# Designs tried in a protein design run: designed miniproteins, single chains, continued (4). Part 38

Each design is a single chain, and the fold is of that chain. pLDDT is the mean over its residues in the fold that is shown.

## One batch from the design tools (miniprotein)

Design m13380
Fold by ESMFold2-Fast:
Structure m13380 (fold): chain A 62 residues (1-62)
Amino acid sequence: AEPLTDGGVLDSLARMAISIAKGDKDKESAIAFLKKFLEKLKADPNTPQEAIDLVEKTIKEL
């Protein structure tokens, strides 16, 4: 099946969430935010694996 534009939007949202988290002065708050966002991404069947991987990588680096 043709990839939907929705997948590209979800990738962009993941990058934005990562940027917000990296700007957070509280590491625990940033990690909690990203974990919550990751669960929402995993719940959406249209989320590309690339977006999930980016969020997981950022959580691991924090």
Scores: mean pLDDT 73

Design m13381
Fold by ESMFold2-Fast:
Structure m13381 (fold): chain A 93 residues (1-93)
Amino acid sequence: SEAEELLRRAEELLEEAERLIKEAKKEFEQGNFEKAKELLQKAIELAREALRLAMEALELAGDDKELILRAIGLALRAIGLIFEAERLLEKLK
């Protein structure tokens, strides 16, 4: 279904965002602040796109409880990653 495809894409984007945040933390620890900022900004972009896709999937899910719960779960995960990355960016100002 279209909702399933959107959720799959959202999950892939969130996995990439998580990898970028992990890489950013490593760069931060090494004193590579500009590289850490670039990685965090990219992670926020990916997590925002994942949130958009998860919300679109939620609208398409209708009364499918499994799709609804998966969409909500991915949306919350995206919000969490955005907040984590933004918090890390504040430390780099």
Scores: mean pLDDT 90

Design m13382
Fold by ESMFold2-Fast:
Structure m13382 (fold): chain A 70 residues (1-70)
Amino acid sequence: TSAIEHLEEAIEALERGDLEAAQRHLVLAYILAADNPEAVELIKEAGRALGRGDVEKAIEYLKKALEVLK
């Protein structure tokens, strides 16, 4: 499974309110995207947004990470 697939699954999980699934996919996306610094920073920003309860902003950052990796 690719970083792109895990980012898509994380976004879907956040949209349905499944924070546990979102966190699992986010960690896997982070590991698999490690060779792309721009994607890594966007994934980190999504994690920070989730830490403050800002699910909408987290989804925005993950969508930007998808654009970088595609």
Scores: mean pLDDT 86

Design m13383
Fold by ESMFold2-Fast:
Structure m13383 (fold): chain A 73 residues (1-73)
Amino acid sequence: RREAVLQALVKAAKAILDGNLEEAKRYTIEALRLAGMPEEEAERVSEQAIKAAKAGDYDTAVQILADAVRRAL
């Protein structure tokens, strides 16, 4: 469970480094769903995190994702 979540988060991070925000969003949703979050909520959280990242607020994006994973696990 936790290993699968970490694997998906690593893929999301690689997609961000490649500048592929669509793939980053997809893997973030996968990680949150693997952590036990419903798809609708995972999509909502992913959109909020990516909006923060697009604004250059990476601290907020990381906090949103970390809090969501912690709540779902």
Scores: mean pLDDT 75

Design m13384
Fold by ESMFold2-Fast:
Parts: sequence; C-alpha cells; structure tokens
Structure m13384 (fold): chain A 57 residues (1-57)
Amino acid sequence: PLSAEELEQLKAVLRRLLELEGSVEALLEAMKQSAILSPEELELLRRLAEEVAREMA
C-alpha cells in the first residue's frame, strides 16, 4: 500500500511511460528489464498501469 501522495506521483510516471511504450504490456516488459521486481510489485504496477490507461482513454 502506498500513501495518496506516492500513488499520485507513481500514476504520473506511469502516464508518461504508457505514452512512450504504447501499451500496458510493453510498459511492464520494460520495467522487468530495468529492475528486478517481485511478483507482488509487478501485480501492483500492472493494476496501476491498467487504471492509468483507462483514465487516458
């Protein structure tokens, strides 16, 4: 669980990354290559990226 401030900052970063990568799947693959993520962290990022993608649509 993230604070509201941390969540807002993370969502802003995810919006930028989604614009660059073009999809949630491509974003997650890029994140896997740039950092070692736990399954729990990967699932959290996927859900947040999906939420941001819906907001961008």
Scores: mean pLDDT 74

Design m13385
Fold by ESMFold2-Fast:
Structure m13385 (fold): chain A 52 residues (1-52)
Amino acid sequence: RAAALELVKAGLRAKGFPEEVIDPLAELVVRLSGGDRAEIEAFLASLEEAEA
């Protein structure tokens, strides 16, 4: 769980999300994915595609 939260927080911070929303968004993403690393990586990849 802690590792999954750190991974999501790092990805959100890299995309320029405000610090105030990073923690609640990371918690939500980990909860929705059940901590599944593949689901988390897919979510972060979607954020990257939205940037392009």
Scores: mean pLDDT 72

Design m13386
Fold by ESMFold2-Fast:
Structure m13386 (fold): chain A 85 residues (1-85)
Amino acid sequence: MEELAREVAEKIFEELGREETVTVEDVISLLRSKGVSEEDIEKVRQALNSVLRHAGRTETLTKEQLIAALLLLEKETVESILEKL
């Protein structure tokens, strides 16, 4: 699961052309553009917002924070997202 979450996070950062941080809306927009389902997008949004709340921040996520958010999801959801990237 950790390897899978890391691969998804790395592909998201690469596709967005970002090295340090991404916003929730950038991630969600990318996943929509790749054809990820709205159900899975909502799960990702909730996970990203949970990590931001825990970090006391509302702006941006580092790659490690994005990985942490993906680890809150079911393995099948992360695999489905990876297939679309």
Scores: mean pLDDT 82

Design m13387
Fold by ESMFold2-Fast:
Structure m13387 (fold): chain A 55 residues (1-55)
Amino acid sequence: SMADQIRAQAKKETMAEAKKVIEQGEKEGKSQEEIDLAIQQVADAQAARLAAQLA
């Protein structure tokens, strides 16, 4: 279904963004807590985007 395609694409994009956040945070010397917070923000933004697209 279209909804399944949207979810699959969103998951792929979220994983790619999380990977970039981890790599950038490590390069900048951020703490694991700061990296975890940034990952949570990526997940929250993705969930909001999915809710809007599937409404």
Scores: mean pLDDT 81

Design m13388
Fold by ESMFold2-Fast:
Structure m13388 (fold): chain A 82 residues (1-82)
Amino acid sequence: MFEDFEKKVIEIIREEVDPETAEKLIPRVRQAGKFASSLPSKEKALEAFVNAVALIVRELVDPETAKRIYEKVKKLAEEFLK
């Protein structure tokens, strides 16, 4: 469940940024996923992970790329909560 969500988020990142940038982002995203997956509720885990991914991309890339990834990842999280 959460592993499938994380995998899809990484796919979105690989589609939105160049391969070199993706390689820098993915380890940080995986660390954020480990912390998020420790949360007791699925909703809180997905919310925390979505927010962490947006912050990581904003810090390492730019705000516009972070916004695009955030919108796609948030939509994906809504699908996983159905």
Scores: mean pLDDT 83

Design m13389
Fold by ESMFold2-Fast:
Structure m13389 (fold): chain A 60 residues (1-60)
Amino acid sequence: KMAELGHRASELLREALKNRQSAPEALRYAWKAVEAISKGNLDEAEKYLKQAEEALKAAK
């Protein structure tokens, strides 16, 4: 549901901010996911959430 996507996006955005130096792309995707959720574009939001998660994992 939308609330789950919102929480997931907020968590990813916070984690991406902590890893801004090593994963700047994760921050960009996390922010785009939040914007997509605010517009009601859930498919777009899930796409960006996945991109942010993958960028964070790659930066481990």
Scores: mean pLDDT 76

Design m13390
Fold by ESMFold2-Fast:
Structure m13390 (fold): chain A 98 residues (1-98)
Amino acid sequence: MEEEEKKLTEEAREQAREAVEEVKRLGKEGVDTSPEALEKAYKKAEEIARDLKELGLQYKKMGYEKTAQEYFQGAHEVRSIAGFYKALAERKLAEKKK
C-alpha cells in the first residue's frame, strides 16, 4: 500500500500541477481575447476541477488518502482560479452593456 500510494501520489501531484497551469493559460488567453473567450475558459476550468475532485473521492474511498489530498488540493486551486476568471468575465460582460 505505502509504495503504491507513493507512486499514485506523485502522479496525482503531477496531474494537479498540469491542470493548474492549463487553467492559468486558458484564463490568460481569455483575458487577451474577449469576455466570451474568458467565459469559455472558466467553464473548462470548472470541468477540470470537478474531474479532479471526483478522482480524489475515488482514491479516498480506496484508502489512498494522501493521493486523494493531492487531487483535492489541485481541484481547490483550479476552482479558485476559475472563480476569479468567472468574476472577471461577468464584470467585462456587464461593462459591454454600458
Scores: mean pLDDT 82

Design m13391
Fold by ESMFold2-Fast:
Structure m13391 (fold): chain A 62 residues (1-62)
Amino acid sequence: MIDEKELDEALVLMQVGVLKAIGASEELVEAVLEVGLEAVKRGELPSIKELEEKAKKRLEEE
């Protein structure tokens, strides 16, 4: 039986694939993947919007 966290990780990977398809930068793609997988490890599934916002914060020094 597939663990729920494995399904959440798969959803993050799908989102990363979509970003690559629309021409997002490699830095943004990597940041989104890292943020998404880290959230899944904590039992969180962030929305696409939250993933983008957190990834952008990682790329920008506030």
Scores: mean pLDDT 73

Design m13392
Fold by ESMFold2-Fast:
Structure m13392 (fold): chain A 77 residues (1-77)
Amino acid sequence: ELEKKIEEALEKFDKIVAMILARKGRAAGAPLTAEEKAQIAEAKKLAEEINKLVEESEEVREALEKKAREIEKELEE
């Protein structure tokens, strides 16, 4: 179960990051939509929950942290 949740979280992160990058590529100054913001918020919540559960696995934790940082970077810009 836990491994499946981690895999799902990583897939959601990949999709959200791809959406943010596509948004940035379309038009300079285009704002994030409410839907995109909601999806990013959900992914962050899921990552935080799973990160706590996978404290024993450094590899998985590092992967989730890296994805979370990528999302934060895109949100700041």
Scores: mean pLDDT 66

Design m13393
Fold by ESMFold2-Fast:
Structure m13393 (fold): chain A 57 residues (1-57)
Amino acid sequence: ALSKEDLEKLMELGVEVVAAAVKLVSARNLGDEEAAAEAQAELDRKAEELARLVEEI
């Protein structure tokens, strides 16, 4: 059975992934290459953590 802790962590990571994606799109639209690279790295790390958690449950 899915633990409440795992569910809460899943929801939190989901929100962080969305936030990182918004930062990436905003940075790209503004032509801020440095901010876009940082946002992409953050998105990649958060998405990887989310995928691992989903696979474990």
Scores: mean pLDDT 81

Design m13394
Fold by ESMFold2-Fast:
Structure m13394 (fold): chain A 73 residues (1-73)
Amino acid sequence: ASEEAKKLLIEGIALILRGIGEIFEGKLLIEKAKKTGDEKLLKEGEELIERGKALLEEGKKKLEEAEKLAKET
């Protein structure tokens, strides 16, 4: 039903927004690390980018499932 597709769409969008946010935060930390020479900030920024990319991939899968369900009905 369209309601199940809507749930997956909302969840997918939420994961994508979180992923984008974490990637941006990670990039900001890396830039700060480059300016300060802080290896800890560099590592934290890299970890945030990795987490953000994982969230984007999970969100993409939910959006693909939502599209599939919408087309089947």
Scores: mean pLDDT 85

Design m13395
Fold by ESMFold2-Fast:
Structure m13395 (fold): chain A 59 residues (1-59)
Amino acid sequence: SPNEEAGKLFLEKAKEALAAKDYETAWHYYQAAFLADPSLVSSDLEFIEALQKGLEEAK
């Protein structure tokens, strides 16, 4: 579906930003992915935890 495709694209960009340690950009794309397709990201707890820790440590 269009929402699933959008969610996958946003999640991919979020993971790219996380790998670059651009945590703010990763968070924005992750939120966009969640809004597009919540089911896509609901089981990705490891990614959510890594992003949350990165955001907390970047402050």
Scores: mean pLDDT 77

Design m13396
Fold by ESMFold2-Fast:
Structure m13396 (fold): chain A 87 residues (1-87)
Amino acid sequence: AAAARAAAEAALREAERLLGGRRFDEALERYREAFRGFAALGDEATLREQLRLFEELLREAKEINAPEELIRFLEELVRLIRETLAA
């Protein structure tokens, strides 16, 4: 359990680093790994918190007319979290 949580958290941190570097494809894969890990742990609270954060970021990004690549990435990420929660 502790090792699985550490792996999910490490994947999340790596995803955030890749997102900061605008490596959207690689960031998406690391987020997928992290969300799968949290789902396997039954940590729906973390998944719902991530969903809330990215839905808010997507709303803000659209309001300020952020780059299209960022908006597309955030839309994909929100869909991924919803899909993970539905499984």
Scores: mean pLDDT 86

Design m13397
Fold by ESMFold2-Fast:
Structure m13397 (fold): chain A 66 residues (1-66)
Amino acid sequence: MSVEEKLAKLTPEERAVALLIATGLSYEQIADVLGISVATVKRRLERIKEILDLENEEQIRELVAS
């Protein structure tokens, strides 16, 4: 499975959060960039982890960096 295939399973909003986490931004920085709340960033990260079968944010960074 390619990174592109896994990212295609995400909504555009979830994909944006995944890419910003991969660049090393904090939850507050991501919330500001996307115009959403920190709580929404956290909820999207939980969905991303579930959809991509990942346990933590470091695995999201590794996947996107590949």
Scores: mean pLDDT 78

Design m13398
Fold by ESMFold2-Fast:
Structure m13398 (fold): chain A 85 residues (1-85)
Amino acid sequence: SIEDEVSKLLKEISDLMLQAIQAALRGDEKAVNELIAEIEKKLKEMVDLLRKAGREQEAAAVESQGKRRIKNLKDIIKKILEELK
């Protein structure tokens, strides 16, 4: 079902966000950038899936919330990397 696919993507995004923080704590800026790119790709997949299903209001809300979460993640990672240098 679409609910199962969305749930799976949400879990994958959450797991990738944790991995990005762990990479930042190691000072691995290359891994951080690659993981953020994967998070952005999965967010787009989730938004596209909802739009294809005609759930445009949910797609817009997920996109807005997801972009905010990614911005907050980037801000946290920047602080971690600055403290390690």
Scores: mean pLDDT 89

Design m13399
Fold by ESMFold2-Fast:
Structure m13399 (fold): chain A 61 residues (1-61)
Amino acid sequence: SLEEEAERAYKIGLYYLSQKDYENAARAFKEAADLYRQVPGNSEKAEEFEKLAKEAEKLAK
C-alpha cells in the first residue's frame, strides 16, 4: 500500500540521518511526503514529512 511505501521511505530517511547523509535523507523524506499526499486523510503526515525533508535539505547545504 502507499502507506507502507511511505513508512519504508521514512525509515530509510531516518537511517540516512543517522549516517549524516542529509541529501539522501531529504530525498527519502520527500518521497514519504509525496506518498502520503496520495492518501486522503494523511495530509498532516505529508506536511510533517515535507518539513523534515526541508530541514534535511538545509543540513545538506
Scores: mean pLDDT 83

Design m13400
Fold by ESMFold2-Fast:
Order: structure tokens, then sequence, then C-alpha cells
Structure m13400 (fold): chain A 68 residues (1-68)
């Protein structure tokens, strides 16, 4: 899943790739009328990345992957 790949990118220190991928995924889900819980979880992952909390971002991306 996209969320799982974003978690892996953060784990590898590729935060810019994870942030870009998450932003694209969020926009696509929002535009297609995606699951509100999945959208909220993606937003929390993006917020954690913006705050520099990589561990929390990984947790939210993995949670998003379970909701896909």
Amino acid sequence: SLAEKMAESVERGERDIALLGAAIGYSALKSSGGNPELLETYQKAIDALAEGNDEEAIEYFRKAAELE
C-alpha cells in the first residue's frame, strides 16, 4: 500500500519522499471521496512529519495501511 511505502521511506530517513508521497496520496483520497478515518490518519502522519516526529509518523502511516 502507499501508506506502508511511506512508513518504509521514513524508516530509511527519506522524509522528503515520504512527505511528497503522503501529500499526493491524501489529495487523491480526498478528491475521490475517500474514507474519512483513513484521511484523518494520513493527516496525522503528515502533521507528525512536519513536527519532525518520525516515530509517530511511522505509526500513523502503518495505521493508515491497515485501513486501506
Scores: mean pLDDT 80

Design m13401
Fold by ESMFold2-Fast:
Structure m13401 (fold): chain A 55 residues (1-55)
Amino acid sequence: SVDDIIEELLGMSREEAIRWLVERGVDPATARRIVELLRSGRVEEAKALLEKHLG
């Protein structure tokens, strides 16, 4: 689920999380945005982007 992905990304370094998303077809700018949203506590906005790009 997307919630499981969020937990995994939060357990990674910023650089590891960005790489993980890019390897799964998320463009680099969107991958950075998702990671920044998660790190700033904007989880619902990050979740929407994850569902759009990985769903």
Scores: mean pLDDT 86

Design m13402
Fold by ESMFold2-Fast:
Structure m13402 (fold): chain A 70 residues (1-70)
Amino acid sequence: MTEEEKKKRMEEFIKKYGLEELAELAYKGEKLSELEKAKLHLEALGIDTEGLDLEEIEELAREREEELEK
């Protein structure tokens, strides 16, 4: 299986979850800090993360993820 085929399969699964942008960054081998990952997650949900520290961003990301399941 080629790298291109792996990316296609990953994109198909990720699109079902609406996380294609975040997963592409992670699987391209880019190392993101926990803070940056949480910021991207919240921004994908339309939440402004400027001025928030890691703990605040993690809490907001968790709360929004729980709300999406409702």
Scores: mean pLDDT 60

Design m13403
Fold by ESMFold2-Fast:
Structure m13403 (fold): chain A 62 residues (1-62)
Amino acid sequence: NEEQEKIANEVAKRARELYQEKGSSEELEEAAREGAIKALKLIAEGGTAEEALAIIEEALAK
């Protein structure tokens, strides 16, 4: 799915940028990875980019 692939790539880039900006500790890297997995599952289930990005932001806000 072209659209789902595009959204997944944008979410992955955003997650990478946020964890790099936060200082890229192993704890933060794990949080970013878990958030990305949740976001990708949401997209696969028909979720929107906005919802996926909210999951990433929530994961990295802690």
Scores: mean pLDDT 72

Design m13404
Fold by ESMFold2-Fast:
Structure m13404 (fold): chain A 108 residues (1-108)
Amino acid sequence: SLREEAEKLLEEARELLREGRLLEAAELVREAVRLAKEAKDFELAERAGELGLEVAEEALRAGDEEAARLGAEAALEAGRFLLEDEELLLRGIGLILRAIGLLLDLEL
């Protein structure tokens, strides 16, 4: 199932994040967001977006601009998807604003 595949990718991404393998973690988070959207699982997309922000923040601290951009873009995509659910609208906006803040830090 798409949901089970996305859950597995999030578990693997969190392990990669702990190991400092930030680009690989960001790539798996991006895939998890895509699968969550395909499954129309808003809660799973939110979890993936939050992990994308965590990866982006660690990547900025490490100077890994590519991983930071991918993680922030994954969070932005997840946040935009959450806007389709009225109950998650404010949480989606929160993800979008945090992702934009991280992307702006990459331009400085």
Scores: mean pLDDT 90

Design m13405
Fold by ESMFold2-Fast:
Order: C-alpha cells, then sequence, then structure tokens
Structure m13405 (fold): chain A 74 residues (1-74)
C-alpha cells in the first residue's frame, strides 16, 4: 500500500506540471496512469479492498486531467 500511495503522490505532483509538457509526453504519462489505475481497481475488486479501488480511481482521474490538458494544446 505505501508504495502505491507514493506513486499517487508523485502522479499528483507531475499532473501539476502537465501544462508545461509536450503533448506527446503528456499523453504517454496519461496512458501509464490509466493502465495503473485500471490494474489497481481490478486488484481491489478481486481482494475486496476499497482502498485500492479508491487509489485506482484517483489515478484514472489524474490520467483524464492530463489527457484533457494535452487535447487543449491541439
Amino acid sequence: MEEIKKLLEEAEEEAKKAEDWPIEEALKKAEELEKLGKELIELGKEKNNGGLIVLGEKLLYLAKLIREIAEEKK
């Protein structure tokens, strides 16, 4: 859990800088966070762990925000 929480904190910090990223880099980061978020939600459902589901949902939300920022640059 602690390692996953650290990944979320790092993702949040990186998302704050997304406006300064090139479109390609922002989209790549969004894809990475989206994949990780989906994996955590699936794992949380399998293990009946609401904390993992919430963390995964937060990662998906950050991925969505980064993707939206990248799309606005087009």
Scores: mean pLDDT 76

Design m13406
Fold by ESMFold2-Fast:
Structure m13406 (fold): chain A 86 residues (1-86)
Amino acid sequence: RPLSELERIRYALLRALKEHNETGLTLDQLRAEVERELGVPVDKTTLESIVNSLVKAGLIEVDPETGRYRLTEKGLKYLEALEARA
């Protein structure tokens, strides 16, 4: 059955971070990558809510000096488990 909109945003966000994990992405860069992947605009408040939930879950982390987000090892394993079902 089709993924919810929030599940699609979450997946696209984790995919974008995997693609750019060496440098990380700022919140603005994450928004641009997610919007490009989904082909639709994403509300900033919705994106920030999802980012905050992923940080709290330990799936992504932020560098406080640069504001750049990266996948954690836990986040990478979570994403790989999702992709193995495709």
Scores: mean pLDDT 82

Design m13407
Fold by ESMFold2-Fast:
Structure m13407 (fold): chain A 80 residues (1-80)
Amino acid sequence: SMSMKQAEELLKRAGELIREAGRLWEQASTPELLRQAAEKADEARRLSLEAKKLAPPELQSGFQSAIDDAERLRALLEAL
């Protein structure tokens, strides 16, 4: 369905943002890099939540894992 294609596209973008945020986190030597990582993690969480809304019930657990990944990274960034 069109909604499922949109959910897949949102999830792909969220995954890339999480990877970018993780790279910035690993390389972070300035507050500016940490801020950029946090912004990317927040955006990934938003996209994953939208993707989950478009997913059929039987696939929602997979989309929840993406949300959980973004939230875990955000929590690590807040702990600094």
Scores: mean pLDDT 79

Design m13408
Fold by ESMFold2-Fast:
Structure m13408 (fold): chain A 63 residues (1-63)
Amino acid sequence: MKEVLENKIKILEDEKARLQAEMATLQERVDQGDPEAQKRLAHVQARLDRINEKIEYLKKELE
């Protein structure tokens, strides 16, 4: 059981890293005045918050 939870955490951490990279590119586009990028950035930020919540939940289950 714990091994499955650890693998899920690793997958979420990888997804988090990809979203952080996407946020960096979107922030550059926002700085260039792209309103679509601003909306996308907010969506990615919300998704990162949900991933962080899932990681914390899984970490508590491992305790």
Scores: mean pLDDT 82

Design m13409
Fold by ESMFold2-Fast:
Structure m13409 (fold): chain A 88 residues (1-88)
Amino acid sequence: SKEEFAERIQAIADRVPNPEVRELLKQAAEAVKNGDYDKAIELLEKAREVDPANGVPNAVLEAVIHYFTEKNEESAKRYLDLALAAAA
């Protein structure tokens, strides 16, 4: 569900040490929960620009695109797992 997906993004955000990136990821999770995927993508693109060396925003962005645009739940979950690993 979009709610479970948003919870996973929030859990990933809590592990991100950059506070600006973390806040943008949390806002993106809220946008996903509300079904506003265009807003989520915009926020994740901003997070990538804040810290380009941080792989987490791009992995979460790919997860959102694969889940909600491509309707590929398996690929989306894989990207969330990659984002969690990058956040460690």
Scores: mean pLDDT 84

Design m13410
Fold by ESMFold2-Fast:
Structure m13410 (fold): chain A 59 residues (1-59)
Amino acid sequence: MKKTTITVDLYDASPEQAKKKALEEAKKRGLEPVSIDVQVTVDSDGRRITSATVTAVEK
């Protein structure tokens, strides 16, 4: 089955919040999550960016 990737980028959010947001987005589309990756970066201005990427498949 075709895999779909959903990425959520949030400023000043926790990794847990980003994961929940990405998983909810996949479920709203009727997709089954296969894996999730979370990365936290900090810009030169000290602003945190939390990126959650979920890979999902059609049920």
Scores: mean pLDDT 79

Design m13411
Fold by ESMFold2-Fast:
Structure m13411 (fold): chain A 57 residues (1-57)
Amino acid sequence: MKIRILDASAIPALKAAGYKDGDVLSGAEAAELLGLGLSPEATAELMVRNGSAELVE
């Protein structure tokens, strides 16, 4: 699954990795960057749920 970043400043790890608002990444990339021990799918769902990203079809 892919997500588009809506607020990179809300997640310092994404900004430090060079991501910005409007960038698209996979749930696997997000899971690796955040290091929360969640699956790629769960990481993407968390970011969508908290408003920091949206799903890309």
Scores: mean pLDDT 80

Design m13412
Fold by ESMFold2-Fast:
Structure m13412 (fold): chain A 74 residues (1-74)
Amino acid sequence: MPEPSADEVLAEAEKRIAELRARYEAGEISEQEFEDRVGAEIQRVLDRATREGDQETLDRAGELAGEVSRWLAS
């Protein structure tokens, strides 16, 4: 089955979030659109890592979520 590992999902999410951040900073997308898309990416990582018991990927996803939250709150 073409199901990616938690680490692969995290790597893809990090890449997409970086692209979304750049678009938001450039004014190409709204704050709401950025929040919705980033939230969806992080949720995929958390779901996959929790299912696999991948604590390392869970910790990384939590750090990523905290960084994005702090950046948006600024």
Scores: mean pLDDT 80

Design m13413
Fold by ESMFold2-Fast:
Structure m13413 (fold): chain A 82 residues (1-82)
Amino acid sequence: NASVYTVTANLYIIAAEVALELGDRPTARQYLEGALESAKKAYELGDKESAKKIFQRVLELARRSGDTELAEKAEKLLKEIE
């Protein structure tokens, strides 16, 4: 059950990485936000380890792209689950 959300979040991360490579920062933000929402659902279903890894990856990509608001959102989620 949780695996569906973990897979979905990872697909969003891949799509966001492609968007960032193409310089499309707004599209990357949309995908990374999708990854956070899917990871939150995975966390609620008990897959805390995968959710934490996804939040960490989103934080890394947000910082790399200069998206301060998204980075703060990912940091907050990481603090809530640690």
Scores: mean pLDDT 87

Design m13414
Fold by ESMFold2-Fast:
Structure m13414 (fold): chain A 63 residues (1-63)
Amino acid sequence: KLEERIEELRERAVRLAEQGKTEEAFKALEKVSEARRALDEGNVEEAQRLLKEAEALIRKAEE
């Protein structure tokens, strides 16, 4: 589930970059990358928090 969420948010962030929203895209990708690292370290709670932050950034940029 979390791995699927990471891939989904990464793809949405890449789409933002394609639309010229590069700053928003890079901020979201940074959060997604941090979430992947947290998940790899076994920090599920931290990964969920970071993914929620990434999703909020992406959703705001997508409007």
Scores: mean pLDDT 81

Design m13415
Fold by ESMFold2-Fast:
Structure m13415 (fold): chain A 69 residues (1-69)
Amino acid sequence: KKEEEEKLKKEKEEAEKEFKKRIEDYVDKRIDEAMKTNGLPREELEKEMKELIEIQKEEMEELFKEKEL
């Protein structure tokens, strides 16, 4: 039981790393596109992306938390 809990924790960390890499790549492209198209300041875009990343991390954490039950 404890071994399974540790496995989920490790899997969660690896999934978070993979997800973060994907989001960072996607987000960099979005910033570049938005700056070219809409002329939005980079600081505003970075703030918005930080919120999106945080929300998705919370969703992933909730999914793994339910599996721990």
Scores: mean pLDDT 68

Design m13416
Fold by ESMFold2-Fast:
Structure m13416 (fold): chain A 68 residues (1-68)
Amino acid sequence: MEKEELKKALEFLNSLPSFKATQVGDDKIVAEWTGSVEEMIGTALRLIGDFPLLDVKVVGDKIIVTAK
């Protein structure tokens, strides 16, 4: 179930023009962005709301998503 949410989160992030996401291993996604800080924060909050089984962290210029 968490793997399916990770796949959907990866697809969601790559559907956004200012984001480029890559899956690392079985349980982690790293997404880079080129937009504003507000776009990054808004996207992270949407991920938290839409994928409650995933842990979402913002580190510098990246959003890191992992299975809980």
Scores: mean pLDDT 75

Design m13417
Fold by ESMFold2-Fast:
Structure m13417 (fold): chain A 58 residues (1-58)
Amino acid sequence: SGTEIVKEAIELMKQGKYEEAERLLVRGVIEGKISAETANLVGRGEYEEALKLAEEED
């Protein structure tokens, strides 16, 4: 689900694995599991807003 993708990407970001997080988010957008807006929120460090939006999109 989109929510699980966002949770995993946030965990990768917290571990400093920024490239892995970006690849996961890009794949999620391409596969239609999350919006580009949700991915952008994670990239900006707006984790709470990203999770909320992903839950609304699921």
Scores: mean pLDDT 85

Design m13418
Fold by ESMFold2-Fast:
Structure m13418 (fold): chain A 68 residues (1-68)
Amino acid sequence: SKKEALDELAAELKKDPRLEVERVGEDTLRITVHGDVTTLIGLALRLIGDYPEFEVKIEGDEIIVTAK
């Protein structure tokens, strides 16, 4: 399910110590990136490419991932 896919993504992202991952709702992850703007943009682009079933937005130093 989309929820299981988000939970699996969250678990994978939590392995990176530069990332803080929070489940903000039933269909939404908030990712805080402790890095430069290149790290932030690079991660967002990777998520857009690898997870076309998710909506990916950059908000300041955070990436918001929402299941469609």
Scores: mean pLDDT 82

